# Designed miniproteins, single chains, continued (2): the designs that were tried, part 1

Every score and structure here is a prediction.

Each design is a single chain, and the fold is of that chain. pLDDT is the mean over its residues in the fold that is shown.

## One batch from the design tools (miniprotein)

Design m4001
Fold by ESMFold2-Fast:
Structure m4001 (fold): chain A 61 residues (1-61)
Amino acid sequence: MSAGQVAAAVGVHDITRAGEEKGKPEEAARAVALVRELAAAGHSPAQIGRAAHDLVEELGL
């Protein structure tokens, strides 16, 4: 996998677990979809990691 795909996999794992623990699986699923879309579009690992972090904070995960 590319470095961007690895960053997306880490972000997806963290978002999904946070969503399960906080009872927000739908918000987590939406954030996961966006992180995967950014990775598919070729965004850098730093951009993908920042987006995952910002989504966790914004959605209260």
Scores: mean pLDDT 79

Design m4002
Fold by ESMFold2-Fast:
Structure m4002 (fold): chain A 60 residues (1-60)
Amino acid sequence: AARVSTSRLKKAVREVAKMLNLSEEEIEELLSKSKSEQVQWLADLFGASKSDIERALASL
């Protein structure tokens, strides 16, 4: 699996959550989850695999 920066993952989750008009409390709840759960949330949202999300974030 591609190595994903914690800061990069958190930034991606926060920006996507803002695009979805999630509240600050909902964003903090997402960011309190494990890295694996945050990647899974993005994967489910985009209809992609966790590996695809990790690879995309590593390629930024």
Scores: mean pLDDT 77

Design m4003
Fold by ESMFold2-Fast:
Order: C-alpha cells, then sequence, then structure tokens
Structure m4003 (fold): chain A 85 residues (1-85)
C-alpha cells in the first residue's frame, strides 16, 4: 500500500506539471490577444472575435486551475495517508 501511494503521488505530480505548462501557454496566448486588442486599426467585427477568443481562453484557464487545485488536494491527502503508515 505504501509503495502504491508513492507511485500515485508521483503520477499526480506529473499531471500537475503538465497542467501548469498548459496554463502558462494559454496565459501567454491571452497576453498576445490582449495586446492585439490595443490595435486601433481593428474593425469592430475583428475586435469582437478577439474578445470572444479571450473569454474562451480565460474560461479554459479557470477549468485547468480548478483541475490543478483538485489534484493538489488529492496529493495532500495521499501525503497525509503516507505519513500515517
Amino acid sequence: KKEEIRKEILRLIGRILRLIGEILDLERRLEELKKKLEDESLSEEEKKKIEEEIKEIEERIKELEREREELLRRMEELSKELDSL
């Protein structure tokens, strides 16, 4: 059981690192889009499309952050269980 818990913790760490990488990539994309919105040459239609894309990315980041928090919580629970063994 103790080795199974250790393996699960390592697996969760790998998943958390992957989520962090995905969040960072999305945050960079979000910054690029926000900077593009500062371009006065954009049509109202183009501006609206960029705003919609920003909203979609922000929702995706929120979902990934929620998933990361859930995995971190599970890892904390497993760490406490490991300490109890």
Scores: mean pLDDT 84

Design m4004
Fold by ESMFold2-Fast:
Structure m4004 (fold): chain A 92 residues (1-92)
Amino acid sequence: MSEEEFELEVEAALLTMQAYILKKMADKAIKSGNKKMLEEVRKQFEELLKRAEELYERAKTISGPTAENVRKQLEDIIKELKEMIERIKKEL
C-alpha cells in the first residue's frame, strides 16, 4: 500500500467517525428540542461535507484498490451528510 493510499484511508476513517458522532448529537438535539445545538451541529455537518468533498477530489487523483474503496466510502458519507443537513434544516 502506498503512503498516499494509507493517508486517504485514515482520513476517510476519521470523517466516518466524526459523521457518526454528529449524527448522535443531532438525534439528541432533535429529541430535546434544542434548536441552538441543532444549528451548531448543522454548521459542523456543512464543514465536514466540505472536507469529505475535498478528500473525494484528492482520492480521484490516486490509483489503487484502497483509493477506489475510499472513493466509494466517501460517496456514501457525502450522501448521508447531505441528507442529515436537509433533515436538520427541516427541524429548525
Scores: mean pLDDT 85

Design m4005
Fold by ESMFold2-Fast:
Structure m4005 (fold): chain A 94 residues (1-94)
Amino acid sequence: SALEREALAAFVLMAGNIIKKSLEKEGLEEEAEKVRELTEKAAEAIEAGDYEKAIEYLKEAKKLAESTGTEIGKEAAKLLDTLIKNVEALKEKE
């Protein structure tokens, strides 16, 4: 539904902002900005109904978070994995 799509896009954008702030606190400013950009692109793709593209952006963000080798990056990757599963579930309905 349009409401479920809007809600998921908003949640992805919010999660991306939280991850960005957490990575910035660890001094990972470049990685923080890239995750923000990728989650913003994913949210835009969800709004457009392009779930495949959204999943690709979220997977790229997850790999980037994991590549930091930090505990915060590990937790961010888990959250991003949950978002990927939510997008996949919405794709199955539409």
Scores: mean pLDDT 88

Design m4006
Fold by ESMFold2-Fast:
Structure m4006 (fold): chain A 105 residues (1-105)
Amino acid sequence: MITQPASVSGYEGGTVTIPHTASEDVGNNVSWFKQKPGQAPQLLIKNTSELVEGVPSRISGSGSGKNYTLTISNLKPEDSATYYAAVYKDGKWYFGPGTKLTVLK
């Protein structure tokens, strides 16, 4: 099981942190996805901290064991979306419930 907060908010230009806690150790193999309404999920981070090509450097991942974090700095309006933590184990993807991020003016 993956636990995430249902929602977070931050001001434009600020920083937001989205935590996830797994029910067991996932071996630093956490991915983060961004989904906007009506769109397919976009991969942002793989292997806990590896930024996917084309994703802005203001987005970062960190963590170990059961506790992982997505950090988004210098928030922009386009960051308003739902963010999902995901783990790959035993040949299958497991997704968290998602965290809705609202960027405030």
Scores: mean pLDDT 79

Design m4007
Fold by ESMFold2-Fast:
Structure m4007 (fold): chain A 80 residues (1-80)
Amino acid sequence: SANLEKAKELAAKLVEAVKAGDEEAAREYARQLGKEVSKLTPEEAMEVGRFLKELMEKAGLSEEQKELAERLAAEGVASA
């Protein structure tokens, strides 16, 4: 779906911002991601979660960066 593709694009931007140390951009992308995820089915939302984890691994994020990305994504979803 178009919402699923948009959520995946935002997940990628979130990971890039976290890797770059741009916390302001990371928080903004996480908020947008949460809003898009709220429009998805539970199955699509789980797919975005798996995609985010794969992106963090491929991007070579540290454990601290992975924790930050997951926390921001969860906060974005909770606030949507």
Scores: mean pLDDT 85

Design m4008
Fold by ESMFold2-Fast:
Structure m4008 (fold): chain A 62 residues (1-62)
Amino acid sequence: MRYTAVAGDRLGPILNAAVDKFGVAKEDLVVRLNGREVPASELDALAKQELAPGTVVEVLPP
């Protein structure tokens, strides 16, 4: 799943949509922001923050 962020977007709702789409647990998702993989340890903090407009979010099943 690939998504380009707009103003006010947060990572959390995008991850929830990917869980529903792929049928896997949130912690099993592979997440990339602008082509860089996000470590699982940073994911919870980033999920609470607003994404910069134009950020390319890629969410893949494990």
Scores: mean pLDDT 78

Design m4009
Fold by ESMFold2-Fast:
Structure m4009 (fold): chain A 84 residues (1-84)
Amino acid sequence: SESEIQELIEEIRELVKQAEENAEDLEKFKEILAQLQEKVGQLQQLLDTENPSPEVQKEVEEALKEAEERLKEVGERMRKLLEE
């Protein structure tokens, strides 16, 4: 449903924000990444099964692109903290 897709987009955005806020906590970051992978997987499944309108499709694509870009920045910060 559209509401389920919107809920997942919101949850993904919240998890990305949590990742940014916890960039210095490796354990929390790993937990957040696991949750993000699950939510992204669920969103991809809904896109395959629901076949939403082109407008909803674009909204999902934009949300995932935004999440990916933000997570890349967090990942670079974490890389410096992990060292060896």
Scores: mean pLDDT 79

Design m4010
Fold by ESMFold2-Fast:
Structure m4010 (fold): chain A 58 residues (1-58)
Amino acid sequence: MEKDKELLEKLLKAREGKESISAEEGQEAALIAIELGEKTGIDVRTLEGLKEAIKAMP
């Protein structure tokens, strides 16, 4: 859970152009984001949606 949140935050920063993310990390983070989006109903394909979904994590 803690590692998942950290990975999602890294993905968010990479999409904002603030950090780089490896292809492997990016793929793993994208799968976590999709699962989180399905659980919360938030559109994780947008930067705003990804931020909101991360905030919704327990």
Scores: mean pLDDT 77

Design m4011
Fold by ESMFold2-Fast:
Structure m4011 (fold): chain A 76 residues (1-76)
Amino acid sequence: SSLAEETANMDEEKQLKAIEGLKEAALLAVNAGDLAFARHYIELLEELARKLEEKGRYDLAKYAREQVREAREALE
């Protein structure tokens, strides 16, 4: 939650990198067979999307939710 809130107050470029980094971490965890870490990173990405929407960053929140969807599909 603190990481998501801090990231939501950063520059857009840093916010994009954080979104992409969390998705990459989730996919790497899936590939390693660590579903617990994969779910943890997806939860952080979901919280980041929520905080971005609360701050009126609707474009970034939508992008983050699309990354959540793709990461969740990789768990199936």
Scores: mean pLDDT 84

Design m4012
Fold by ESMFold2-Fast:
Structure m4012 (fold): chain A 75 residues (1-75)
Amino acid sequence: SAAAREARARELLAEAQRYLDEGNYEKAIRLLEEAARLGPRRAAAVALGEIGRIYERQGNYEKAEEYYRKARELA
């Protein structure tokens, strides 16, 4: 159901934040990509924006801008 997918997206966003706090960017990005796929537009925008921030922290400004653009298009 849509409600179950929304709930799962919220869980994935929370789990991704824990991996970010641990410095595990690879796992965080995978969880955020899944959250963006499953969640409603607002959750997807949050997930894509957070992926953008991760790439920015890694110095990959080209990928950061791509993900920020995708997030803006959903917001």
Scores: mean pLDDT 87

Design m4014
Fold by ESMFold2-Fast:
Structure m4014 (fold): chain A 92 residues (1-92)
Amino acid sequence: GSSAKSGGEFAGEMARARGAEAEVEVKGNTVIITLRGLSTGTAMGVLAGAVSAEVNGVKAEVKAEGDTLTVTLTGKDASSAGEGARLVGRGI
């Protein structure tokens, strides 16, 4: 369903509200959020959200390359992945 997409877009909107660029891709039960131009404080919020996603049973992988953070969230289903993405967005 659309739950993975809505969760990912929520995280993207939170990042854009902080002045960053965000791209969201959904592949089945995986949400990939690519963030550019984050401040250090906002990046720490993303990492806190990723930890929260893992505590709630969503696999979270964070890759940092220069000014780009890529957060990959894999749930048991699309709804779980979307909830993980919402936790990342709430951390921002």
Scores: mean pLDDT 84

Design m4015
Fold by ESMFold2-Fast:
Structure m4015 (fold): chain A 58 residues (1-58)
Amino acid sequence: AKEEADRYRKKADEFEKQGKLDEAIENYSKAAIAYTRAGDDAGMEEAVKRIQELAEKK
């Protein structure tokens, strides 16, 4: 099930809204790992793309 991945993604979105980029990247990374474990390639790719975008802002 991908509930764990979805939770990490939502937490990352919230940290991003607060400007906490390091915490957002950490949670998107956890989401990507959880999506990989769940076999959700689309979710994993989306999380990785978000990490890349946020890292660019650092």
Scores: mean pLDDT 81

Design m4016
Fold by ESMFold2-Fast:
Structure m4016 (fold): chain A 98 residues (1-98)
Amino acid sequence: MEREKEIKEVQEEGRKVLREAAEVIREGLEMATLAAEHDQEQADKISDAVVEIEEGAARLMRAMLNPEDLEQAKKEIAEVREGIKRAKELIEEVKKAL
């Protein structure tokens, strides 16, 4: 019973994180395009952060295909969340500089 509930909770959390990742990727690409007109180095930093989130999301999707690997899915969720947090901080810094 506890394992079935945990699987359901991890699947729900994974889907939420993937949706948030998609939003941040979209905003990051918009900000990278704007930044490239003024500061290519800032644009490259945001682009790198977006790629990190894309790679993390791909790993998370694979982990979610194997629900028995709950620990792996939880790890990938945490890594994608950290990537999202870093990207949001970079996006906010660029917005303030524009």
Scores: mean pLDDT 83

Design m4017
Fold by ESMFold2-Fast:
Structure m4017 (fold): chain A 65 residues (1-65)
Amino acid sequence: SELVAAETEGLAHMMAWVAGLEKVEFKDGTITVYYPKGNEEAEKAVERIKKVAEEAGFKVEVVEL
């Protein structure tokens, strides 16, 4: 659903900023998350993004910096 997808994208952007993620990209149903390894808050944000995004029908890819 478009509304749920838009909400997931907005939430992921906010979590990236708050949780110290380097960036989040949204493209063609895939969310790519870039995060510094060893940051506990960023790691938790990645797991939350995965859960919410997968429930909304998005694929998640993770890139460690």
Scores: mean pLDDT 72

Design m4018
Fold by ESMFold2-Fast:
Structure m4018 (fold): chain A 55 residues (1-55)
Amino acid sequence: SKVDELLEELLKLAEESKDIRLQMIANDVMTAASTLPRSIAEEVAKKALEEAKKR
């Protein structure tokens, strides 16, 4: 799904950065996405990925 693709990209960036704070954010977003409606989960994951790319 779109959400799964965004979360996978976020996790990859977090792992590659070796930034503990970014890794924590990625885990929080994954947890939130699993409990939120799909449309909201996609928006949250997309915004988190955009923020991660700025690092």
Scores: mean pLDDT 76

Design m4019
Fold by ESMFold2-Fast:
Structure m4019 (fold): chain A 51 residues (1-51)
Amino acid sequence: LDELLRQAVERRRAGDYAGAAELFERAASLKPPDQDSLLAAAEMMRKRAGL
């Protein structure tokens, strides 16, 4: 779980918003208590990637 979040943050910082979105969605599926926040982060990353 923490590994996916770490990789998502690194992808975002590198400008790979599409890759970051995928990792946030995977983290959301594995951590239900944070699901809404992680899905929101993924949606934001997808918009940044240009859909």
Scores: mean pLDDT 75

Design m4020
Fold by ESMFold2-Fast:
Structure m4020 (fold): chain A 60 residues (1-60)
Amino acid sequence: SVSAAAARAAAEAGDATAAATAGWQLMKHSNDEELARKASQAGAAGDAAAASEAGVRGGR
């Protein structure tokens, strides 16, 4: 549920979510393919906090 997912995301939001947010912000500004690759690798590496946060934010 949204409530459970939000609680999990908040508990894990220190590291992975902050890094992903910063990476996406820089990517949008500079159009740097390297930054896009790093963001993708973080997700592929099992960055559960970033993935969970994205799902909750989507409001699905």
Scores: mean pLDDT 48

Design m4021
Fold by ESMFold2-Fast:
Structure m4021 (fold): chain A 74 residues (1-74)
Amino acid sequence: SKEEAIEYLQKAIEALKKGDLEKAIEYLKKAAVAAADYPEVRAEVLKAIHYAQQGDLEKAIEYAQKALELLKSL
């Protein structure tokens, strides 16, 4: 659901800010599943996963926040 996707994105952003990459990637993957009905949001979540897997925390946070903002606007 939209509410679950928001919660997982918020938890992912918190984990990214703490440098907990494993937990962050887990929450981002859960957010992508919860956002299945929101393809533009899901695309930004997938970008966040990509950058998190590359260790680019700044870009991972940027795309996760963009996904959250898009989802809240729907």
Scores: mean pLDDT 88

Design m4022
Fold by ESMFold2-Fast:
Structure m4022 (fold): chain A 86 residues (1-86)
Amino acid sequence: RELVEKENYISEETKEALLKLIKAADAGDVEAVREEAEKIVEASKEEEGAATWLRMIAGIAKASPKTPPEVVEVLEEAAERATERL
């Protein structure tokens, strides 16, 4: 399988949502984190890579003492939902 050559392993829309999610999490914007995470959870129904990236971001946020607990909870819930949809 040509995973290394796949330009659309994750869609451009999913990549944009992932970048917005990271920025929102860094800013502590719980509502923006929730909105972008929900887009990625929906994308994970067709894009396996979306769930993997969301789990990674949730892990990084949990490991950071500067991330608000509410942001960590939203990210962990979204990552769990995305994983269950695979």
Scores: mean pLDDT 75

Design m4023
Fold by ESMFold2-Fast:
Structure m4023 (fold): chain A 66 residues (1-66)
Amino acid sequence: GEELARLLAEAEKEAEELAKKWAEELGADSYEVERVDSRFLKGVAKKGDKVFEKTFDLAKIVAELR
């Protein structure tokens, strides 16, 4: 439905903001956000020689937006 499409769009926006905050808290030099599939978004942050990965569950974020 049209409402589900809007909730998914808001969840993607929220996940991107969460990834940005996560990378800032790590003090990362750079970060990238990729959509893995219809449910998951993956953040990759780099700090010097270290690489950090975090997966964001869009279904969980949708549930929190209700």
Scores: mean pLDDT 79

Design m4024
Fold by ESMFold2-Fast:
Parts: C-alpha cells; structure tokens; sequence
Structure m4024 (fold): chain A 56 residues (1-56)
C-alpha cells in the first residue's frame, strides 16, 4: 500500500506536470501545481490511487 501510494504520487506528478506544460504552463509553475494537487490527495490515499489509475 505505502509503495503503491508513492508510485501513484510520482506518476500523477509527472502526468500533471506534462499536461500543464502542454497547456502552456511554465515548468516551474506546473511542478508547483502538481505538488499542491498531490498534497491534497494525500489526505485520501484511496482517491489518490484511483486518480493515478485513470490518469494513464
């Protein structure tokens, strides 16, 4: 579970930063926004895992 959560966090961070950059957000801002989203999801690990599964 813990390892799955850490892997999900890394995958979501990468996916979010890539999508934000594709939308025209700077790399620095994209990383900041992705980190904020991951921290919000950390309070609900089950939701975090489900979001990671659907994020491709």
Amino acid sequence: MEEEIEEAKERLRDALTARLQAAGVSPEKAQEMADAAIKALEKNPELLLRVAETAV
Scores: mean pLDDT 74

Design m4025
Fold by ESMFold2-Fast:
Structure m4025 (fold): chain A 82 residues (1-82)
Amino acid sequence: MPPQAGLTPLEGAILKLVAEAPLTAAELAERLGVSQATVRRHLRRLEALGLVERLEGGRYRAADHDAVEAGVARLLAEAAAA
């Protein structure tokens, strides 16, 4: 699969986990078996897309369920249009 087409599997996993509860980059790294630097890189992209929000204390939460769905749909439409 082309790496530019929507969300990576790791970004999808991050989004699923933060949708369940606000989590730190460290907690995400432990759950996903990747480095905190890798998680932070993907979190920055998800923030730029409006899919996650950074909270005080370094925790991240998912945007509203409707906003997440709309964001994913827009990414797929953008990839198809390119």
Scores: mean pLDDT 72

Design m4026
Fold by ESMFold2-Fast:
Structure m4026 (fold): chain A 58 residues (1-58)
Amino acid sequence: SNYEKIKKELKELLDRYKAATSPEERNKIAQEISNLVKKYGKEAIDAIREIVEEELKK
């Protein structure tokens, strides 16, 4: 359940990053993503990989 929670948070942040209209907003979101990667390590990296793979399959 922790992994799915991390994946949901990262997916939301990645979606906001894509929707962001300013470099400053993108930088803030990128820092939040970086903080989750630092906090959760491999689980966050694995979640990002799955999100990217799911997007590429569509």
Scores: mean pLDDT 83

Design m4027
Fold by ESMFold2-Fast:
Structure m4027 (fold): chain A 62 residues (1-62)
Amino acid sequence: MSPEAMKALMRAVKKALDETGADHLTVEVLQKAREIVEKEIKDPQVRAEVLATLDRMEAQLA
């Protein structure tokens, strides 16, 4: 994963945690992070890398 995608992932997860009030990663938090990434990340390559990582994380929790 590129450094840009890593930073975007971390920012989206932190924002999702704040918006959901959660203190740990849940499927709900990861779904909120996906929404944030789709809205805020305009680079299609960075967006694809972050979304693929979120999909893998969600699969591990579900």
Scores: mean pLDDT 81

Design m4028
Fold by ESMFold2-Fast:
Structure m4028 (fold): chain A 67 residues (1-67)
Amino acid sequence: SLVDELLRAGEAGDFDRAREILRKLFTLPKEEQIKALKEFFNRSTLTDEQLERLARLVEEIASEKLA
């Protein structure tokens, strides 16, 4: 799943992989995006530091899609 891949990318600090996953996620309908994000938070086993880095990446990619 996209959520599993995003969590793995966050764990590894693999920004290239996370970017690719986020691009796919943002092409989905808004309802699917929200569902995936809820699953991501519910299933997250990442450390605070890993979550912080992922949050920063999400913000950067979201800004690109919004622009």
Scores: mean pLDDT 73

Design m4029
Fold by ESMFold2-Fast:
Structure m4029 (fold): chain A 67 residues (1-67)
Amino acid sequence: SEFEKFAKESIELLKRWYEEGFLTEEQLEEFIKKVEEILKEYRAGKLSEEEAKKKLAELMGDLLKTI
């Protein structure tokens, strides 16, 4: 799905930010876990694609405020 692609690209972006020194290992692990929880809820049918995209966008926005 488009959301699963977006989730994978978000994890890849988080890993790149970690490699570039913008994130600590703890931050990387916490944010990957949160992305995986959203993906799990989406796959279980608990979130629509639009709800999942919104949650992921909010999560990534919160990350940018933290770094």
Scores: mean pLDDT 82

Design m4030
Fold by ESMFold2-Fast:
Structure m4030 (fold): chain A 68 residues (1-68)
Amino acid sequence: KEILEKLKELIKERGLEKLTPAEALELLREVGLSEEDALVIVQRAVRRSKKEEVTPEELLAALEEYLK
């Protein structure tokens, strides 16, 4: 819950429309995830998008699935 809220706030504050995997990894670490957990989530988001970059919506969806 709190991690998802923080991520949504950071995305809104920074006006992010797309993220590289490295940028997504850093954002997830800023909201309190370990590097290992963040890597898994970023990999899932990238696989879902089937492209080099991910949208904030794809990243949020991957985080929500991971937290289940």
Scores: mean pLDDT 76

Design m4031
Fold by ESMFold2-Fast:
Structure m4031 (fold): chain A 80 residues (1-80)
Amino acid sequence: SLREQLQALLDELLSKPDITVADVEAFLGRALALAQAAGLDFASPEFREALKKVQEAIDAVKAGKLEEAEKLLREAIETL
C-alpha cells in the first residue's frame, strides 16, 4: 500500500544519523513521486494537511527538534 511504502521511506530517513533539512526535502520528493504514482488527489484536504505537517517537520529539523520532526512526519503519513 502507499502507506506501507511511505512508512518504509520514513524508516530509511530515520536510520540516518544527523538528519538534515536536505534529507527531509529528499524524503518529501520521493514521497510525492510515490503519491503521484498511487493516484493520490493533491487537492484533497488530507494531502494539504500532510504537506503542512512535513513543512512543520522541516522547521523542527532546523530548530534541532528531531523527535518532534519524527512525530510530525509519522502524523503526515497517518493523515493519508
Scores: mean pLDDT 82

Design m4032
Fold by ESMFold2-Fast:
Structure m4032 (fold): chain A 71 residues (1-71)
Amino acid sequence: GALGDPRVRELLTEAAALLKELPDEKVPEGIGLVLRGIGAAIQAELFGLPVEEGVRAAEEAVEEVRRLAEE
């Protein structure tokens, strides 16, 4: 399932690493973005959705945290 998929785990790990590079003031917003990705992966697992839905959500979270770090 999505929660155990290595791609999802690698992407969420990357997003978490990017959180460490954020200024303290942006960390709460960054955490919210990562939690949204985790929530989508949990939803995919619970409802038997394709693992690609979890991968897509994790990829989106990484890109949004990167954008936040650039601002």
Scores: mean pLDDT 77

Design m4033
Fold by ESMFold2-Fast:
Structure m4033 (fold): chain A 72 residues (1-72)
Amino acid sequence: MGFELLKEKIEEIENLAKEAEENKDIELAEEAVKKAEELLEFAERYLPQPVIEELKKLLEKVKEILKKIKEE
């Protein structure tokens, strides 16, 4: 995966998470979690540790948004 493509995928996940939080959309939040998990799984196999740590933080943030929406 090229660096530009990785950055675009991260931005896509962040945008999905933001939209899910603003609209309290469980389906959109679940999609963001799924995309973040898939990207992290790829990163753990092929990318350096700092990128993996950044993606772990992104996944935790998206999971917290989903949990918050589900508990409201």
Scores: mean pLDDT 81

Design m4034
Fold by ESMFold2-Fast:
Structure m4034 (fold): chain A 77 residues (1-77)
Amino acid sequence: MLEELRKKLEEELGLEVEVLRDGNTITVFLSGAESLEELEEAARKAEEILKRELGARVLARLRISDDEMAIVLEVEE
């Protein structure tokens, strides 16, 4: 149930969260942060939440665009 995970991430991080599942890979997009430092802090918390809820390894990748910052989290179960 990825919707419960998305809600928990949105509530705990205060950022926009999108969760996509492709087979055994779960990709989490975090956006809407006002600063890179806020986004990095959110990524650390998101990684901890994903490990707690899924028991999986998390690989975080930072993606930056002119209007928004996003962190792509790849989860391997």
Scores: mean pLDDT 70

Design m4035
Fold by ESMFold2-Fast:
Structure m4035 (fold): chain A 65 residues (1-65)
Amino acid sequence: MRERLEREVRLAMTRMAAAVLRLAGESDREIAYTLHEKFGASVREIAEALGVSQGTVRRRIREAR
């Protein structure tokens, strides 16, 4: 299924991007914002990659604006 493969690839890429941004010294707020705005990751994907709630991700994105 194409949708399943796309989801798995997107999650893997989102996790990798989050890890790289953390190593680069980005704050949790900046990581959430960058993944959402620059990478087009969904709030759900970011929450899963960061191990936080979707509400926490939405709050971080809003605060980073």
Scores: mean pLDDT 76

Design m4036
Fold by ESMFold2-Fast:
Structure m4036 (fold): chain A 96 residues (1-96)
Amino acid sequence: SSSENQQKLKESTELMLKLANEVETEVYVKLAKKKVEEALEALKKGDKEKAKKLLEEAEKLVERAKEAAEKASEEAKKLAEEAKKEVEEAKKEVEK
């Protein structure tokens, strides 16, 4: 029946939306980690103010990753939490 086709379309759409949020989480996590690396490099060069600004940008990217992860999977949530911890540890290095 046509209702069977409608159910398959709904299931396909829900899966596609979940996968889109998983990809979005991975992208924001990778961008946040790159900003952390750039911040730690700036800190090694003595640019503490640049390091702080890059970590603020990384923190915003982590928040975006967490929002996407809530709509994705437990694995995506773990990736976002790992990125959050990496930003928090980098902030501790800047405060030394």
Scores: mean pLDDT 88

Design m4038
Fold by ESMFold2-Fast:
Structure m4038 (fold): chain A 60 residues (1-60)
Amino acid sequence: SEDVEYLGELARRIQEARNADGLEKAREVAKEFYKEKGDTEMAESLEKMIRIGEAEGAAR
C-alpha cells in the first residue's frame, strides 16, 4: 500500500540522518518529510520533540 512505501521512505531518511548527525538531525529530517507529505499533526509532534531536546541541552 502507499502507507507502507511512505513509511519505508521515512525510515531510510531517518536512518541516514541518525548515522550521520545523530538523533536531533533524524527528528528534523522526519519533521520535514511529514511537512512535505502534508501530515501537519505529525510534523508538529516532531517539532515539539526537537524543542524539548534543545531545551534539555541548553539546561546543561
Scores: mean pLDDT 68

